# Designed miniproteins, single chains, part 105

Each design is a single chain, and the fold is of that chain. pLDDT is the mean over its residues in the fold that is shown.

## One batch from the design tools (miniprotein)

Design m3661
Fold by ESMFold2-Fast:
Structure m3661 (fold): chain A 74 residues (1-74)
Amino acid sequence: MSAYQKQAIHFLRQMAARESKFLSPEARAKLEEVLAEGEARLRAAKTQEEVDAAVSETMARMGEIAREEKARLA
């Protein structure tokens, strides 16, 4: 696994940790599933384009979970 993939995984983990402190236990579980899928995609990525796509899509999915939970509380 490249340094690039390792940095991407670390970044996604940091983002998940930051988002999780504002989520319900149920939303947190969904976030953990999305993070695990994202990490699997990053580990399987062969090109920088695949790494960038996996990061972008995983970030979007995690952000959606956070936005839905915030909207529900508003």
Scores: mean pLDDT 80

Design m3662
Fold by ESMFold2-Fast:
Formats: sequence, C-alpha cells, structure tokens
Structure m3662 (fold): chain A 107 residues (1-107)
Amino acid sequence: MSYEEAYRVFRADVPDSRISREEFRELYDFAVEKAKELGITDENIVLRAVIIAAAVKDFGGEIGAELAKEDPLRGMLHVMIHRRMGERYPISLETAKEIIETLLEKA
C-alpha cells in the first residue's frame, strides 16, 4: 500500500482529524520501517496500526493511548466517543509512535 492510499483511507474514516499530511506520513513511514524489522508483510496490519495511532493522536489523550496499546478496539471506541462529543485530546507524535510499535509487536 502507498502512503497516498493510506492517507485517503484515514481521511475517509476520520475526516475531522487535524493531523497534517506531514505528521501522518511520519507515522506511516515509522510503521512501515517497524513492520520490516518485525517481518510483518500484511499491509492491512500496518494500515490498521497507523489509522489507530493517527486517530488517537487528535482525540485519544493519554488515556486513549494506553487503551489503544492494551486493546485497539477499546482505544478506537474512546476516540469515537470523543469525536461524537466534539472533544479533542491531542498527544505527541512520539506517543502515537509508541501505539504503532505496541500494535505491530502484538500482530
């Protein structure tokens, strides 16, 4: 999968995200590199990790980040609730990368 395809999927799923293309690309490139290190060849595993991390970056806060690391479905539910309420809880790119690393290591 290309970066452009991943970004299109993300924007379709989370159109209200304020993450920049540059920040999304940084998360995508990080995930691709980590997947290579771990021998992950399934592009859907990589895409899922990036989308979760990018969504949590704007809406999850530190609580959403910890939930996503333990259970990605709970993390995404937390994000969806905050999005529905119009609430934003931004986290650092570094914290978003930790989510990606954790999800890929569990794959």
Scores: mean pLDDT 86

Design m3663
Fold by ESMFold2-Fast:
Structure m3663 (fold): chain A 90 residues (1-90)
Amino acid sequence: GSEEARRALERASRRTPVLPLSEGSREEVTRSLRRLGMGEPTDAEKSALVRAGVEERRVLAEALPRSEEQREAIRYTAEQLRKIGDELDK
């Protein structure tokens, strides 16, 4: 779930330098991650998500839970973030 997605971002952040994000960009990424239940993300986790690219961010946004039926979409989002982490760790 959201914990797996967070772990994938954390793993990706270990090999990738932190991006110099503006305060506004950090807040936008933080809100997106909080809506997925990731709590308070680190700057490294935010940087990993920003580097993920347009399609990965779109999947993440579409997976935001709006109803009970959309909870399973979190699993798909977690899988995508894990793949992002694996690609960045190469």
Scores: mean pLDDT 54

Design m3664
Fold by ESMFold2-Fast:
Structure m3664 (fold): chain A 97 residues (1-97)
Amino acid sequence: HMLEKAREAAKAIEAELRAAGYTRVDSFFVFDAEGKLVGIVVRGETADGRTRLYVLDPEGNILGKGEGPAGEITDRVVEAWREDGLEGAAKVLNEFA
């Protein structure tokens, strides 16, 4: 039930990114060790190496959105998620907005 709602939210953001001209658009569903959905990352990349990221909660609410150089924005968001979880990742991502 909740996973279906989360998938629909991710698809809507993917469609928005494609309409905005992002050439590579992906969604990543993050699960805990027990198989429960923790969050979603939606990513759009341009051919010149710019990345827009969205971080969503398990219900599909957008917690963070930002744009930056592909390597920098991705690395910082991944590091923040490892250290402080979903909320930390969203906070760092919003610094790129």
Scores: mean pLDDT 79

Design m3665
Fold by ESMFold2-Fast:
Structure m3665 (fold): chain A 71 residues (1-71)
Amino acid sequence: GSKDAAEAGEAAARAGDEGAKKTAELAGQLSGMPIKANGATSGAAATAVLAGRGGDEAAKKAKEYAQELAE
């Protein structure tokens, strides 16, 4: 229902904020260790760094997207 959609958006925002912090820490650890950057690993690391900068924005976009789908 609408309550679940609102909670999902809120949970995504909270997860995005915490995920961004943890992602930044993980990216730091990965950067400190010599890792072979294959396509998938490189993409994951880059996404992690970017998530650290815009996790909250991703959550807002997810909520807006759900809103459009829900009419």
Scores: mean pLDDT 56

Design m3666
Fold by ESMFold2-Fast:
Structure m3666 (fold): chain A 66 residues (1-66)
Amino acid sequence: SFEEGVKYYVLGQEYLIKRDYKKAVDYFKKAIEYFKQSIKEGHGGAPQYLKIAEENLKIAEEKLAE
């Protein structure tokens, strides 16, 4: 689940750079769900990734609202 979270996080970043904010939002939301699951599974790296994915989701949502 952590590896899937990282995959979706990277996709979210790629679409954010491309200014496809709808896809960025969708992929960051998927990343967040996988990171939440990874935290439940005890993955020590997942809390930091969850935080940065949530921060980037907020940026993408603010850009989408423009």
Scores: mean pLDDT 87

Design m3667
Fold by ESMFold2-Fast:
Structure m3667 (fold): chain A 87 residues (1-87)
Amino acid sequence: MMSEKEKEELEKAAKEYYEKNKSLIEKRKEELEKDESLSEEEKEQFRLFLEIVEKGFEELLKFIKRVKEEGLDEKEALEKLIKEKKE
């Protein structure tokens, strides 16, 4: 079992990782719109890709937040699901 300090450090690291990725996606969207070398078709494809990636990070963040609100680590939640399925 991880110490409370280790849990806090991992939570902070995970949050910082997702926040940074969200900021990078926003920056990439701005760069995409300013890029005169890309066709409108290419820009549309990249916009769709960035939207999918952003939604993926948002859903993962929601999952982690919910697991932590229940006082469970992501690993503990997964182990509980595996145990229930083995019955």
Scores: mean pLDDT 66

Design m3668
Fold by ESMFold2-Fast:
Structure m3668 (fold): chain A 88 residues (1-88)
Amino acid sequence: MEIPEDKLDLDIVLQRAVEKALERLGLSEPPPQGTLDAVLVGVATLIVAANEEIKRGADLKKVFEETVEQVARILEEAVRRGASLPTS
């Protein structure tokens, strides 16, 4: 996987956030794909905002950790509420 030095990758952030959210919720299995899909728009928005902060000279590692934390909280809330997108 390519890890850009000056940009956050959505897949990497999402992977780390899922891991943290599952550990905090005491779950051993990942949430359903529908729950992940339900939060993807919000996650993508956070990644765009985080990358703009990095472009302004913010610390990459700090922004990465803060973004992962925010995404993890969004995932925790989505899992708690049973949020999912309708499937075809």
Scores: mean pLDDT 72

Design m3669
Fold by ESMFold2-Fast:
Structure m3669 (fold): chain A 125 residues (1-125)
Amino acid sequence: MSTEELLKEAIENREKIEEFLKKNGFEHYLNDPILARYALYLIGQGKYELAKKVAEALKELQPESALPYRLLGIVYALQGKYDEAIEYFKKALELNPNDERTKENLKIVEEAKKSGKKLKLEDFK
């Protein structure tokens, strides 16, 4: 899908996205770009490949933003790809060193890798 198509789908699903964020403790994303909110919504739907495409589109639009890297970290972690998830969270922290949520998410993934725990979206901040 093109960035334009992804943005259109995000806007058309705005109410469903907001309801999802509110129900799952992600209200802090309500002030983030619509594509970041849409990516997290798609992650919640198990649509990981589409969520990655949305995160990549956000990365192209905002190359200095930590948000797309944090979202990629979450999706790779949910796929059990903990090494890739750790690298994305580290990249997010290079761009925003004071992001306490990304620091906590990195810790969650590092602990899951050591323990063999399977992560769910609800485990993330």
Scores: mean pLDDT 85

Design m3670
Fold by ESMFold2-Fast:
Structure m3670 (fold): chain A 69 residues (1-69)
Amino acid sequence: PQVDPSLDVFPPSQRVDVLITAGDDHLSAGDNRGAAQSYFQAGVFARQLGDFQLSQQLFDRALQLDPNL
């Protein structure tokens, strides 16, 4: 999966926060699929940073919003 290149301007920890915020914004707009994709990408970054607990929580949230991810 492609990661948004614009996230390269943020430190790795900030990228997770940006993606969680994007997911929350999609949820507020009723875009469950967009929210799921943002949370999934946040989970990938969290896992790369070694935060397996946060990664699991983000993947679970993404799959609840879009089981076909």
Scores: mean pLDDT 77

Design m3671
Fold by ESMFold2-Fast:
Structure m3671 (fold): chain A 56 residues (1-56)
Amino acid sequence: SEDAALETVLDAHPAFTADFLAALRTHSQAEVARLYSATVSLVSRIRRVLERRGLL
């Protein structure tokens, strides 16, 4: 259910999703969390959504 909500938000913001993907490819989860003022747990969940989509 949380993953479905995250997918909806990411689909609504394609530019943000592209930037976030680039950040995940070049930074650690902790670094991405700091850059986006997010928790490491939230970054990990977004990464799993993107991995399921074949984007990572």
Scores: mean pLDDT 81

Design m3672
Fold by ESMFold2-Fast:
Structure m3672 (fold): chain A 91 residues (1-91)
Amino acid sequence: MDEELRAIEARLRELIAAEKDREALRELIERVRRRAREEGYSSSDEEGMRRVQWLLVLALAYRVDPAFAEELARRLGLLEELELAREIVEE
């Protein structure tokens, strides 16, 4: 788990570093936050906060590397969050 987590963190750093349009990144973050509220994800509980965080991670990953985002979602059982992330990115 720790080794897989470190690999995921390294890949996420690469994806964030590859994002050259900081304004587009900011807009994506705001879209994720808005959609999370619409779906009833709550920052008042641990599960809700975790779902919002993974939704953001998957949206960022899908924007740069859809194949990596799909693989990550399958490994973590986050296919529902992946579908939502895809909708957000494709807006």
Scores: mean pLDDT 72

Design m3673
Fold by ESMFold2-Fast:
Structure m3673 (fold): chain A 71 residues (1-71)
Amino acid sequence: MDSWTIEELKKQTLETLTRSLINDDYGSAGMIAGSTFGALVSKGLSPAEAAKIVGEIRDEAEKRAEEIRKR
């Protein structure tokens, strides 16, 4: 985790979270979101900043999963 930048972590989280939501794996989606929050806080972000970033990623992942389901 220490070698990953915040930007790389955000990109990987978006991809893995979107994949979990497409598969209706809400348990894994919740774990991915929680793990990312913890990783961001560990990198020096405040809990409020980390929560905002995770929320933005989750909203984008939900939007992407919905678009895929409509195809």
Scores: mean pLDDT 79

Design m3674
Fold by ESMFold2-Fast:
Structure m3674 (fold): chain A 70 residues (1-70)
Amino acid sequence: MIIDESDEVAAEQIRELLEKAEEAIKKGDVHKAVLYAVAAMVVATTIENEELKQELLEEVRELLKKADEA
């Protein structure tokens, strides 16, 4: 699997956004959590490696599910 520099940077940004979203859920700020999750989805669309993109999109979907349940 070839992960170029751009995909690596994008993946790191997505993970940071997901961490911020999870923290927002724990603080009861569901609206802010959804905003971070949507930002992570947008960054995920820039990833060229399809396997990595799908993995990160799945993490975003699980986080959005947690936000909806909160």
Scores: mean pLDDT 79

Design m3675
Fold by ESMFold2-Fast:
Structure m3675 (fold): chain A 80 residues (1-80)
Amino acid sequence: MISEKELLEAMLELHLAVQRTVALSEGNEEAAELLQKAIDAFRAGDFEKAKEYVRKFGEVSGDYKAAERAIKMIDEAEKL
């Protein structure tokens, strides 16, 4: 069975990928690029850099709730 950590990591990657797809569909290439960089940093284990890119995504997109949700998930993954 998938561990709780692996499940949280998968859910976070899915959340970021969905938000990136939404940004691309809206023509917000800058927001989509920031989310891709956040996914790449998270996969590399650079949780601080991943959170930095997510914060910038929130500023660029104005979707602070999506950004806060992603940051919370990254913080929980870092603790596991």
Scores: mean pLDDT 82

Design m3676
Fold by ESMFold2-Fast:
Structure m3676 (fold): chain A 89 residues (1-89)
Amino acid sequence: MITLSPELPPVRPGETVTFTATTSDSSLRKVLTLLGEVDGTERVLAYSFADASKTVTVTATVTDQDRLLGELHTESGEVLRAPVTSQVP
């Protein structure tokens, strides 16, 4: 099972956001991408990877995004997407 931590403090443009994904399988390589959505278009803000860990974290500076999304991709071909619940002004 994959879990994303969607609870963040209120975020403003110019601030940094840290997003964490937790997986049940620590042995698979995993990539966590933080995406910003502006006017319905998704853009990559940052990404990080982990090989031998149940958790992976990514940190990015927020600009003008309407929405923040986390996307976890594993070597097994599993993809999980979850919105970040922080509101951007």
Scores: mean pLDDT 64

Design m3677
Fold by ESMFold2-Fast:
Structure m3677 (fold): chain A 82 residues (1-82)
Amino acid sequence: SLADLNAELRAAQAAIAERYAANPETPEEELARELFARYMELVERYAPEHAEAFRAAFEAMLREEEVPEEVREKIVAALEAM
């Protein structure tokens, strides 16, 4: 359920934050990649209908490309629906 997804996302975020707090020299990009990869796994498991929008955001971040306004709006809508 979306409630389970939310709980798992919070747990994953907390665990990753705690791990990186122990190694403050870890690049932000590496932290972001790991966090988003975990989010992608959870979205695919609990809310697969939103996986495409989330994947697009993740791929855009990895390429460091600017996300078009329309795509950003769609991603935000998908995240709000989670």
Scores: mean pLDDT 64

Design m3678
Fold by ESMFold2-Fast:
Structure m3678 (fold): chain A 71 residues (1-71)
Amino acid sequence: DEVVEIIEKVASEFVSEEVARAIAEEAKEALAKGVPLEKVAEAVQKTIKEAVENDLSAEEARELLRKLIEE
């Protein structure tokens, strides 16, 4: 939960609170499923970058993060 709060706080500096929360919640779900922290962190960074560059919605950011995590 502390990691999720940090992700939301960092993301909220770059994207809207709604998008930041969506990214943090999807990251929390991945971590709960046993995805390695390093992989989640990389996916979060890529998703934030794409959300800033392409003005992604909360739903689009969530879908992108999910796709980056799923193998």
Scores: mean pLDDT 82

Design m3679
Fold by ESMFold2-Fast:
Structure m3679 (fold): chain A 84 residues (1-84)
Amino acid sequence: MQERLREELRAEAEALLRFAEEAIERAEELSDRELASRTTALALLKAGVEFLASLVELSPEDRELVERALRAADEAIRRLREVS
């Protein structure tokens, strides 16, 4: 079970990081509707990563990835709100 949860957490954290980076880069190109949609998606994905991380004992590498993904998500949410 732990192995599968760690794999899921890594996949979700990597997906969150990529989504956050894309949102930051494309923020000025997005419509108000897309800004709202992506902000909501980032908040939900962030909550999911935080929840999964609470269920498993993290290696240093996994902890670093999770921390990077959560920081990127927070920056993306801030950036999207500033553009709105």
Scores: mean pLDDT 84

Design m3680
Fold by ESMFold2-Fast:
Structure m3680 (fold): chain A 90 residues (1-90)
Amino acid sequence: KKALEEMIKLLEELKEKLEKGYIPSDEEIEELVKKLRELAEKIKDELYKNIALDIIKGVEDALKDKSLTLDEIIYQIERAIKVLKELLEK
């Protein structure tokens, strides 16, 4: 549970920064993704861990996609947060 809660918090903090017009650097994206992967590895349920890792990859891909609008990136992060919250409630 703690790993999922920390992942949700990191993604909510990222979303807030993006909504304020802050664009993270490539280094900040790599550091965030590394932290999220380290947290996902602590998930005891292998199915939940794999879902979390897939979500992290989706967020990484969205943040690195220079063709996406800020609103599209925020939308992908909101979907990631929603799925992780669903895993936390089950």
Scores: mean pLDDT 82

Design m3681
Fold by ESMFold2-Fast:
Structure m3681 (fold): chain A 71 residues (1-71)
Amino acid sequence: SQSGADAVAKRAEEVAKRAEELGMTDIANKLRQAAQDARADPSKLAHAAKTVIEGEKEVDRAEAERQRLAA
């Protein structure tokens, strides 16, 4: 449904913002593309959701490493 697409897109945008704060420009751009794909094309929704899950794992890993290096 459109509501499901909006949820995936919103999550992608949130993770992309976190990626940008970490300097992960490539992953941020990939996540923003996933947000657009989720809203524009129902056939891409599953792939967009997978991209968000994988992007979130990368961002979480990068945040943890940055925190360790800063300590």
Scores: mean pLDDT 84

Design m3682
Fold by ESMFold2-Fast:
Structure m3682 (fold): chain A 76 residues (1-76)
Amino acid sequence: RLEELVERAAREAEELLRANPGQDVRVIARQDGRVLGSAVARSPEEAREAAQAAVDQALAAGATDPEVVVEPAPPP
């Protein structure tokens, strides 16, 4: 279950990073509308690490069934 969330988020982040070179991607893990974890990936190679970090942060914050969203990061 958690592995599936990380894999899906990593894939989505990687696809966005490949489609938009130079645009950072933010992975957000939330539960009940609250953001409990987030991480930024700057390259496709960082996508898995960012997805894992966001999910791990949410779990550390007490999430039991987090939702993961992948979005373009705000401009620097």
Scores: mean pLDDT 79

Design m3683
Fold by ESMFold2-Fast:
Structure m3683 (fold): chain A 71 residues (1-71)
Amino acid sequence: MLSEEEKEILEETLKKIEEIAKKSKSVDEYNQNVDKFYKENSEHMRVLLEAPLEVQEEFGKKMKEIREKVE
């Protein structure tokens, strides 16, 4: 199970990605800014990769919904 700290990190990651999507004028810009975020915040990526499969699937679904709003 995820700790409260790990849940907070995942929630913060989603909020940041939503902010990037809102500020992005194209899918290419969105993808570049998301990649930059993960490169600068490797701990956030690690928490996601080490999360249970169910959590990773839910996160992926939310990411897809955010990305579709940019297109």
Scores: mean pLDDT 79

Design m3684
Fold by ESMFold2-Fast:
Structure m3684 (fold): chain A 103 residues (1-103)
Amino acid sequence: SPVEELRREFLKLASRYSELLAKTSDEIAKTTDPEKQISILERAINELKELKAEFDRVRDRILAAMTDPAERAEFERVYDGLKAQMDETIERLKKLIEELKKS
């Protein structure tokens, strides 16, 4: 099914999201230099924003392929939750940058 293939693509993006967070955490833990930590976090924020744009594109393609309004509504609900989590993560990383700038 085209919808199932797009859903698998969406799940691969979710895996990339988790991997990006784990990699960022690991890289931050390996340095005590605030300037390097800020650089790592700024790059992570940019990569998260790019990933959000990819999620939006795949979400739009999934919704266009769905014929059942109830399934569309459920997918939109799940996606909105994921988007909110990604936005909260970006704001958390921005706050960490501001804290490091005070160090």
Scores: mean pLDDT 86

Design m3685
Fold by ESMFold2-Fast:
Structure m3685 (fold): chain A 67 residues (1-67)
Amino acid sequence: HATLRPDVTEEQRKAAEEVLKAMDEFIEAYKKYKQASGEEREQYLKEVNEAMKKFIEAWKKLRELRA
């Protein structure tokens, strides 16, 4: 059974929340990209790329706090 532990610092918690937020934005952008066809795909691909960059930044921050 999992027990909540204070091993997660406030900074790690905030970083994890940023990762979750960025991942949600990425998933939403990717869904639009998958549903798009032709020229619409290019527009949503840019949104996917921007969301992916935000996700990577948030992920790097979280990883550094856990290392």
Scores: mean pLDDT 76

Design m3686
Fold by ESMFold2-Fast:
Structure m3686 (fold): chain A 78 residues (1-78)
Amino acid sequence: SSDFQQAFNQAQALLAQAQALYNSGKASDYPQAKALAQQSLDLAQAVLAGGPPPSMIPDIQQIIKDSQKLIADIEKKL
């Protein structure tokens, strides 16, 4: 549905913003990058739990994996 697509697009945007902040290399940006990555993860997990079309599942799982990896990478810097 359009609601799943909208939520997925939002999760992607949040992850991209988190990655941009992390890539800035500024220690002061790391807490905000982690918060955005966590929001992306939470939203992607909510989309998956809602029973999206099977065609969306691989992309949703990729956002979950990428956000988890980014959170772990940021935590190593904190």
Scores: mean pLDDT 89

Design m3687
Fold by ESMFold2-Fast:
Structure m3687 (fold): chain A 113 residues (1-113)
Amino acid sequence: AEEAIKLAEKALERVSEKDPLGAEISRGIGLLVGGVMKVTGKSEETSKAGEAASMALGAAQLAKKYGDKEGAELALKAAKLALESAKKEGDEFSIKLAEKALKAAEEALEALK
């Protein structure tokens, strides 16, 4: 999950050139998701997977809005890695969130063809 977070952060950094406020809000939501999961008893790995998935979702949506194909590509990589981590942990919430992020990134790339 750590690598998924790093890729999601790179995706948000990419889209922050066009929307710094949107990127910061997306990062904040990711941190909140991870934090809530930790305080509700989820493992560190599961919490990091949820954080990465949430950040990747935000990055994908912003990349689509601003026409950032490279941002969408980074969000796709982050979503795939977050989904792999979530499936290994078996957490339904993190799996669903990562699948949503993956779909958003795929839709962004399709729109930017």
Scores: mean pLDDT 85

Design m3688
Fold by ESMFold2-Fast:
Structure m3688 (fold): chain A 82 residues (1-82)
Amino acid sequence: KPSIEELLERAEELLKRIEAVIQKLTDKEKRRELAIMGASIAILEMAIVIAKKLNDKESVEKYKKRLEELLEEAERLIEEAE
């Protein structure tokens, strides 16, 4: 399993990729789906950072698992849009 730091780095790279794809898309619905996905990733990144700061290890693992799942879904949506 990737470290939390590796997972957050992967999220940042995917967010950059989402921004790049949105700039090229004219399909309003696909842009909307990618924008919502990007927002969801950013929210989970923040949730992990806050949980880690609070030393809430159970919440960190929960959000980490959810972020992993969301990043896989985001990769799929990006591939469909590219």
Scores: mean pLDDT 82

Design m3689
Fold by ESMFold2-Fast:
Structure m3689 (fold): chain A 81 residues (1-81)
Amino acid sequence: MEEEIAKEVADTIVDMVLGKASEEEAQKALELFKKLSLEGKKYMYELVAKRFKELGLDDAAAAAEALAKTAEKLIKEGIKV
């Protein structure tokens, strides 16, 4: 399910910021990200923002929220890419 893919990508992005992800894991996450719809990308960005807030990375969380809002606007306008 796309939600599971979005969660995997979000977890890998957080792990990359924390220095816990390998280059291979990062590349796999990028491939999965490319397969996500705009709705899946929005959900992924929301998960990343939530995790960054939990870690006290407020600037990173704000950036992820901005990306989620951008995806939401594209969905609302019916844009696919």
Scores: mean pLDDT 80

Design m3690
Fold by ESMFold2-Fast:
Structure m3690 (fold): chain A 64 residues (1-64)
Amino acid sequence: MIGMGTGEGDWTPTGTAAQSSRATVTLEDGKTVLLDMGAGQGENPPSLTSPEPAEARPPQPYAT
């Protein structure tokens, strides 16, 4: 492959529907994973969004 991503990561969603794109992917045996392409931006590949730092809840229900 000679092309190093010209049109695959060349995203320019400026001002128009520049929202977070989320998709659910089914892995082996039916395991699902959330894919998030960020705020509809491009250039970067799709990012997996897990219930983590962005929206993850701390291990403790009520923090000390």
Scores: mean pLDDT 44

Design m3691
Fold by ESMFold2-Fast:
Structure m3691 (fold): chain A 98 residues (1-98)
Amino acid sequence: SILEKFIKKVEEEVEKIVKKLEEKSKEEAEQVRKEKELTIEQLKEIDKALEKPENIERVAKQLGVEVNSEEQKEKVREEVLERFANGRLEALRRLVEG
């Protein structure tokens, strides 16, 4: 699923961050792992909300795209989940870099 794709991306990218941090700070590595779990939970909540047609239509209107097919609805879902995942990963990288 689209959700599983972004969960995997978050897990893989966070694991890279954690491996570098474990050499310098176990406490910071543990904090990043907690933020990863929260991000995955939020991705699942967003995906569940987007199961409602009304939410897909509202988001599509905000993005300026038309949804006339299931394929177009899935593209909107993918874009929302991707933007959220990328934003959270950027925030996690900033926490680590100071």
Scores: mean pLDDT 82

Design m3692
Fold by ESMFold2-Fast:
Structure m3692 (fold): chain A 56 residues (1-56)
Amino acid sequence: SEEELLRLIAEVIYNGRPLQDFAKEIGMSVKEAAQLLIETWKRRKEEIEQVYKELL
């Protein structure tokens, strides 16, 4: 789901989760996962920040 993707990205950005673990969980290469993460964060950074606040 989109909410799950935003949660996983928030864990990488704010909680220091390894990019390799994120890539494995979404079934992508590290390169593909990094690209998806950067593009999604640029477009939806306020939503990702809000998701992180909800995880606290």
Scores: mean pLDDT 82

Design m3693
Fold by ESMFold2-Fast:
Structure m3693 (fold): chain A 104 residues (1-104)
Amino acid sequence: ELPKLNDEELEILELTVKTAKELLKNREELSEEKVKEAEETGKKIAEEIEERKREPNKEEKEKAIKAGVIISLYKAKQNNKISVIEKTIAEMEELIKKTKEEKK
C-alpha cells in the first residue's frame, strides 16, 4: 500500500489536489497560453534555485506545484485522459484522509 506522508509531503499533496480540482471545474482555463506561462514560471524558479544553490521558499513551492498541475492537466485534456487524472485525484484524496486520521 501507499507509504505514510510526513507533514510537508501532506501539505504538498493537499495543495496539488486542491489546485487540480479547481482547474478541472474550469477546464477552459487549461489553454496552450496558460501552459506556456506555467512552463516559463517553473523554469525561472528552477534556474534561480540552482544558480543560488538554495531551497525554494513557500511561495516558490506553491507556484511550482501550480505550474506542474496546469501542464499535467492540459496534457491529459489533449489526450482525452481526464478520467485517468480524476481517478488519480480520488486516490490522492483517499491517501490524504487516511494520513490525517492516522496522525490523530
Scores: mean pLDDT 76

Design m3694
Fold by ESMFold2-Fast:
Structure m3694 (fold): chain A 84 residues (1-84)
Amino acid sequence: SELSREASREAAENILKIGEEVDEELHERNLRRAEELAREVSESEGLREMARRDTSRREEYLRRAEETEREERERRERERLERE
């Protein structure tokens, strides 16, 4: 759906925030990978995959993935409570 595509684009942008802290060449590579991952997986899963691929930024990707997973859980809990 359009909503799912919008969420995938947002996930790609969030993954790219880490890439913006490195040189343009690495940023472009990370951009292409983030766009690919955002279409196939959740934002947190994409961040964990980037941690595997970019060992120099591994700690930063993992930290962001943990933060995103927490936000995803909180969002799901809010939606669950709204339905009860």
Scores: mean pLDDT 66

Design m3695
Fold by ESMFold2-Fast:
Structure m3695 (fold): chain A 62 residues (1-62)
Amino acid sequence: SAKELAEKIEKEIFEKDPNHPQISALYASPEQLLYWVEHNPDPRAQELARRVLEEVYPELLK
């Protein structure tokens, strides 16, 4: 379920931007996703991690 939602988000992003970086956000722990949102040097990777957090782990962003 969580994996499927993350894959859907990634697919939608890549359909709009095929050069978007592939990252392990699909399988990252919530803590790793939070770290990537703030500290990943690629802003596109930060955005992907944020989208996955919002969809899969919204309670962490309350």
Scores: mean pLDDT 68

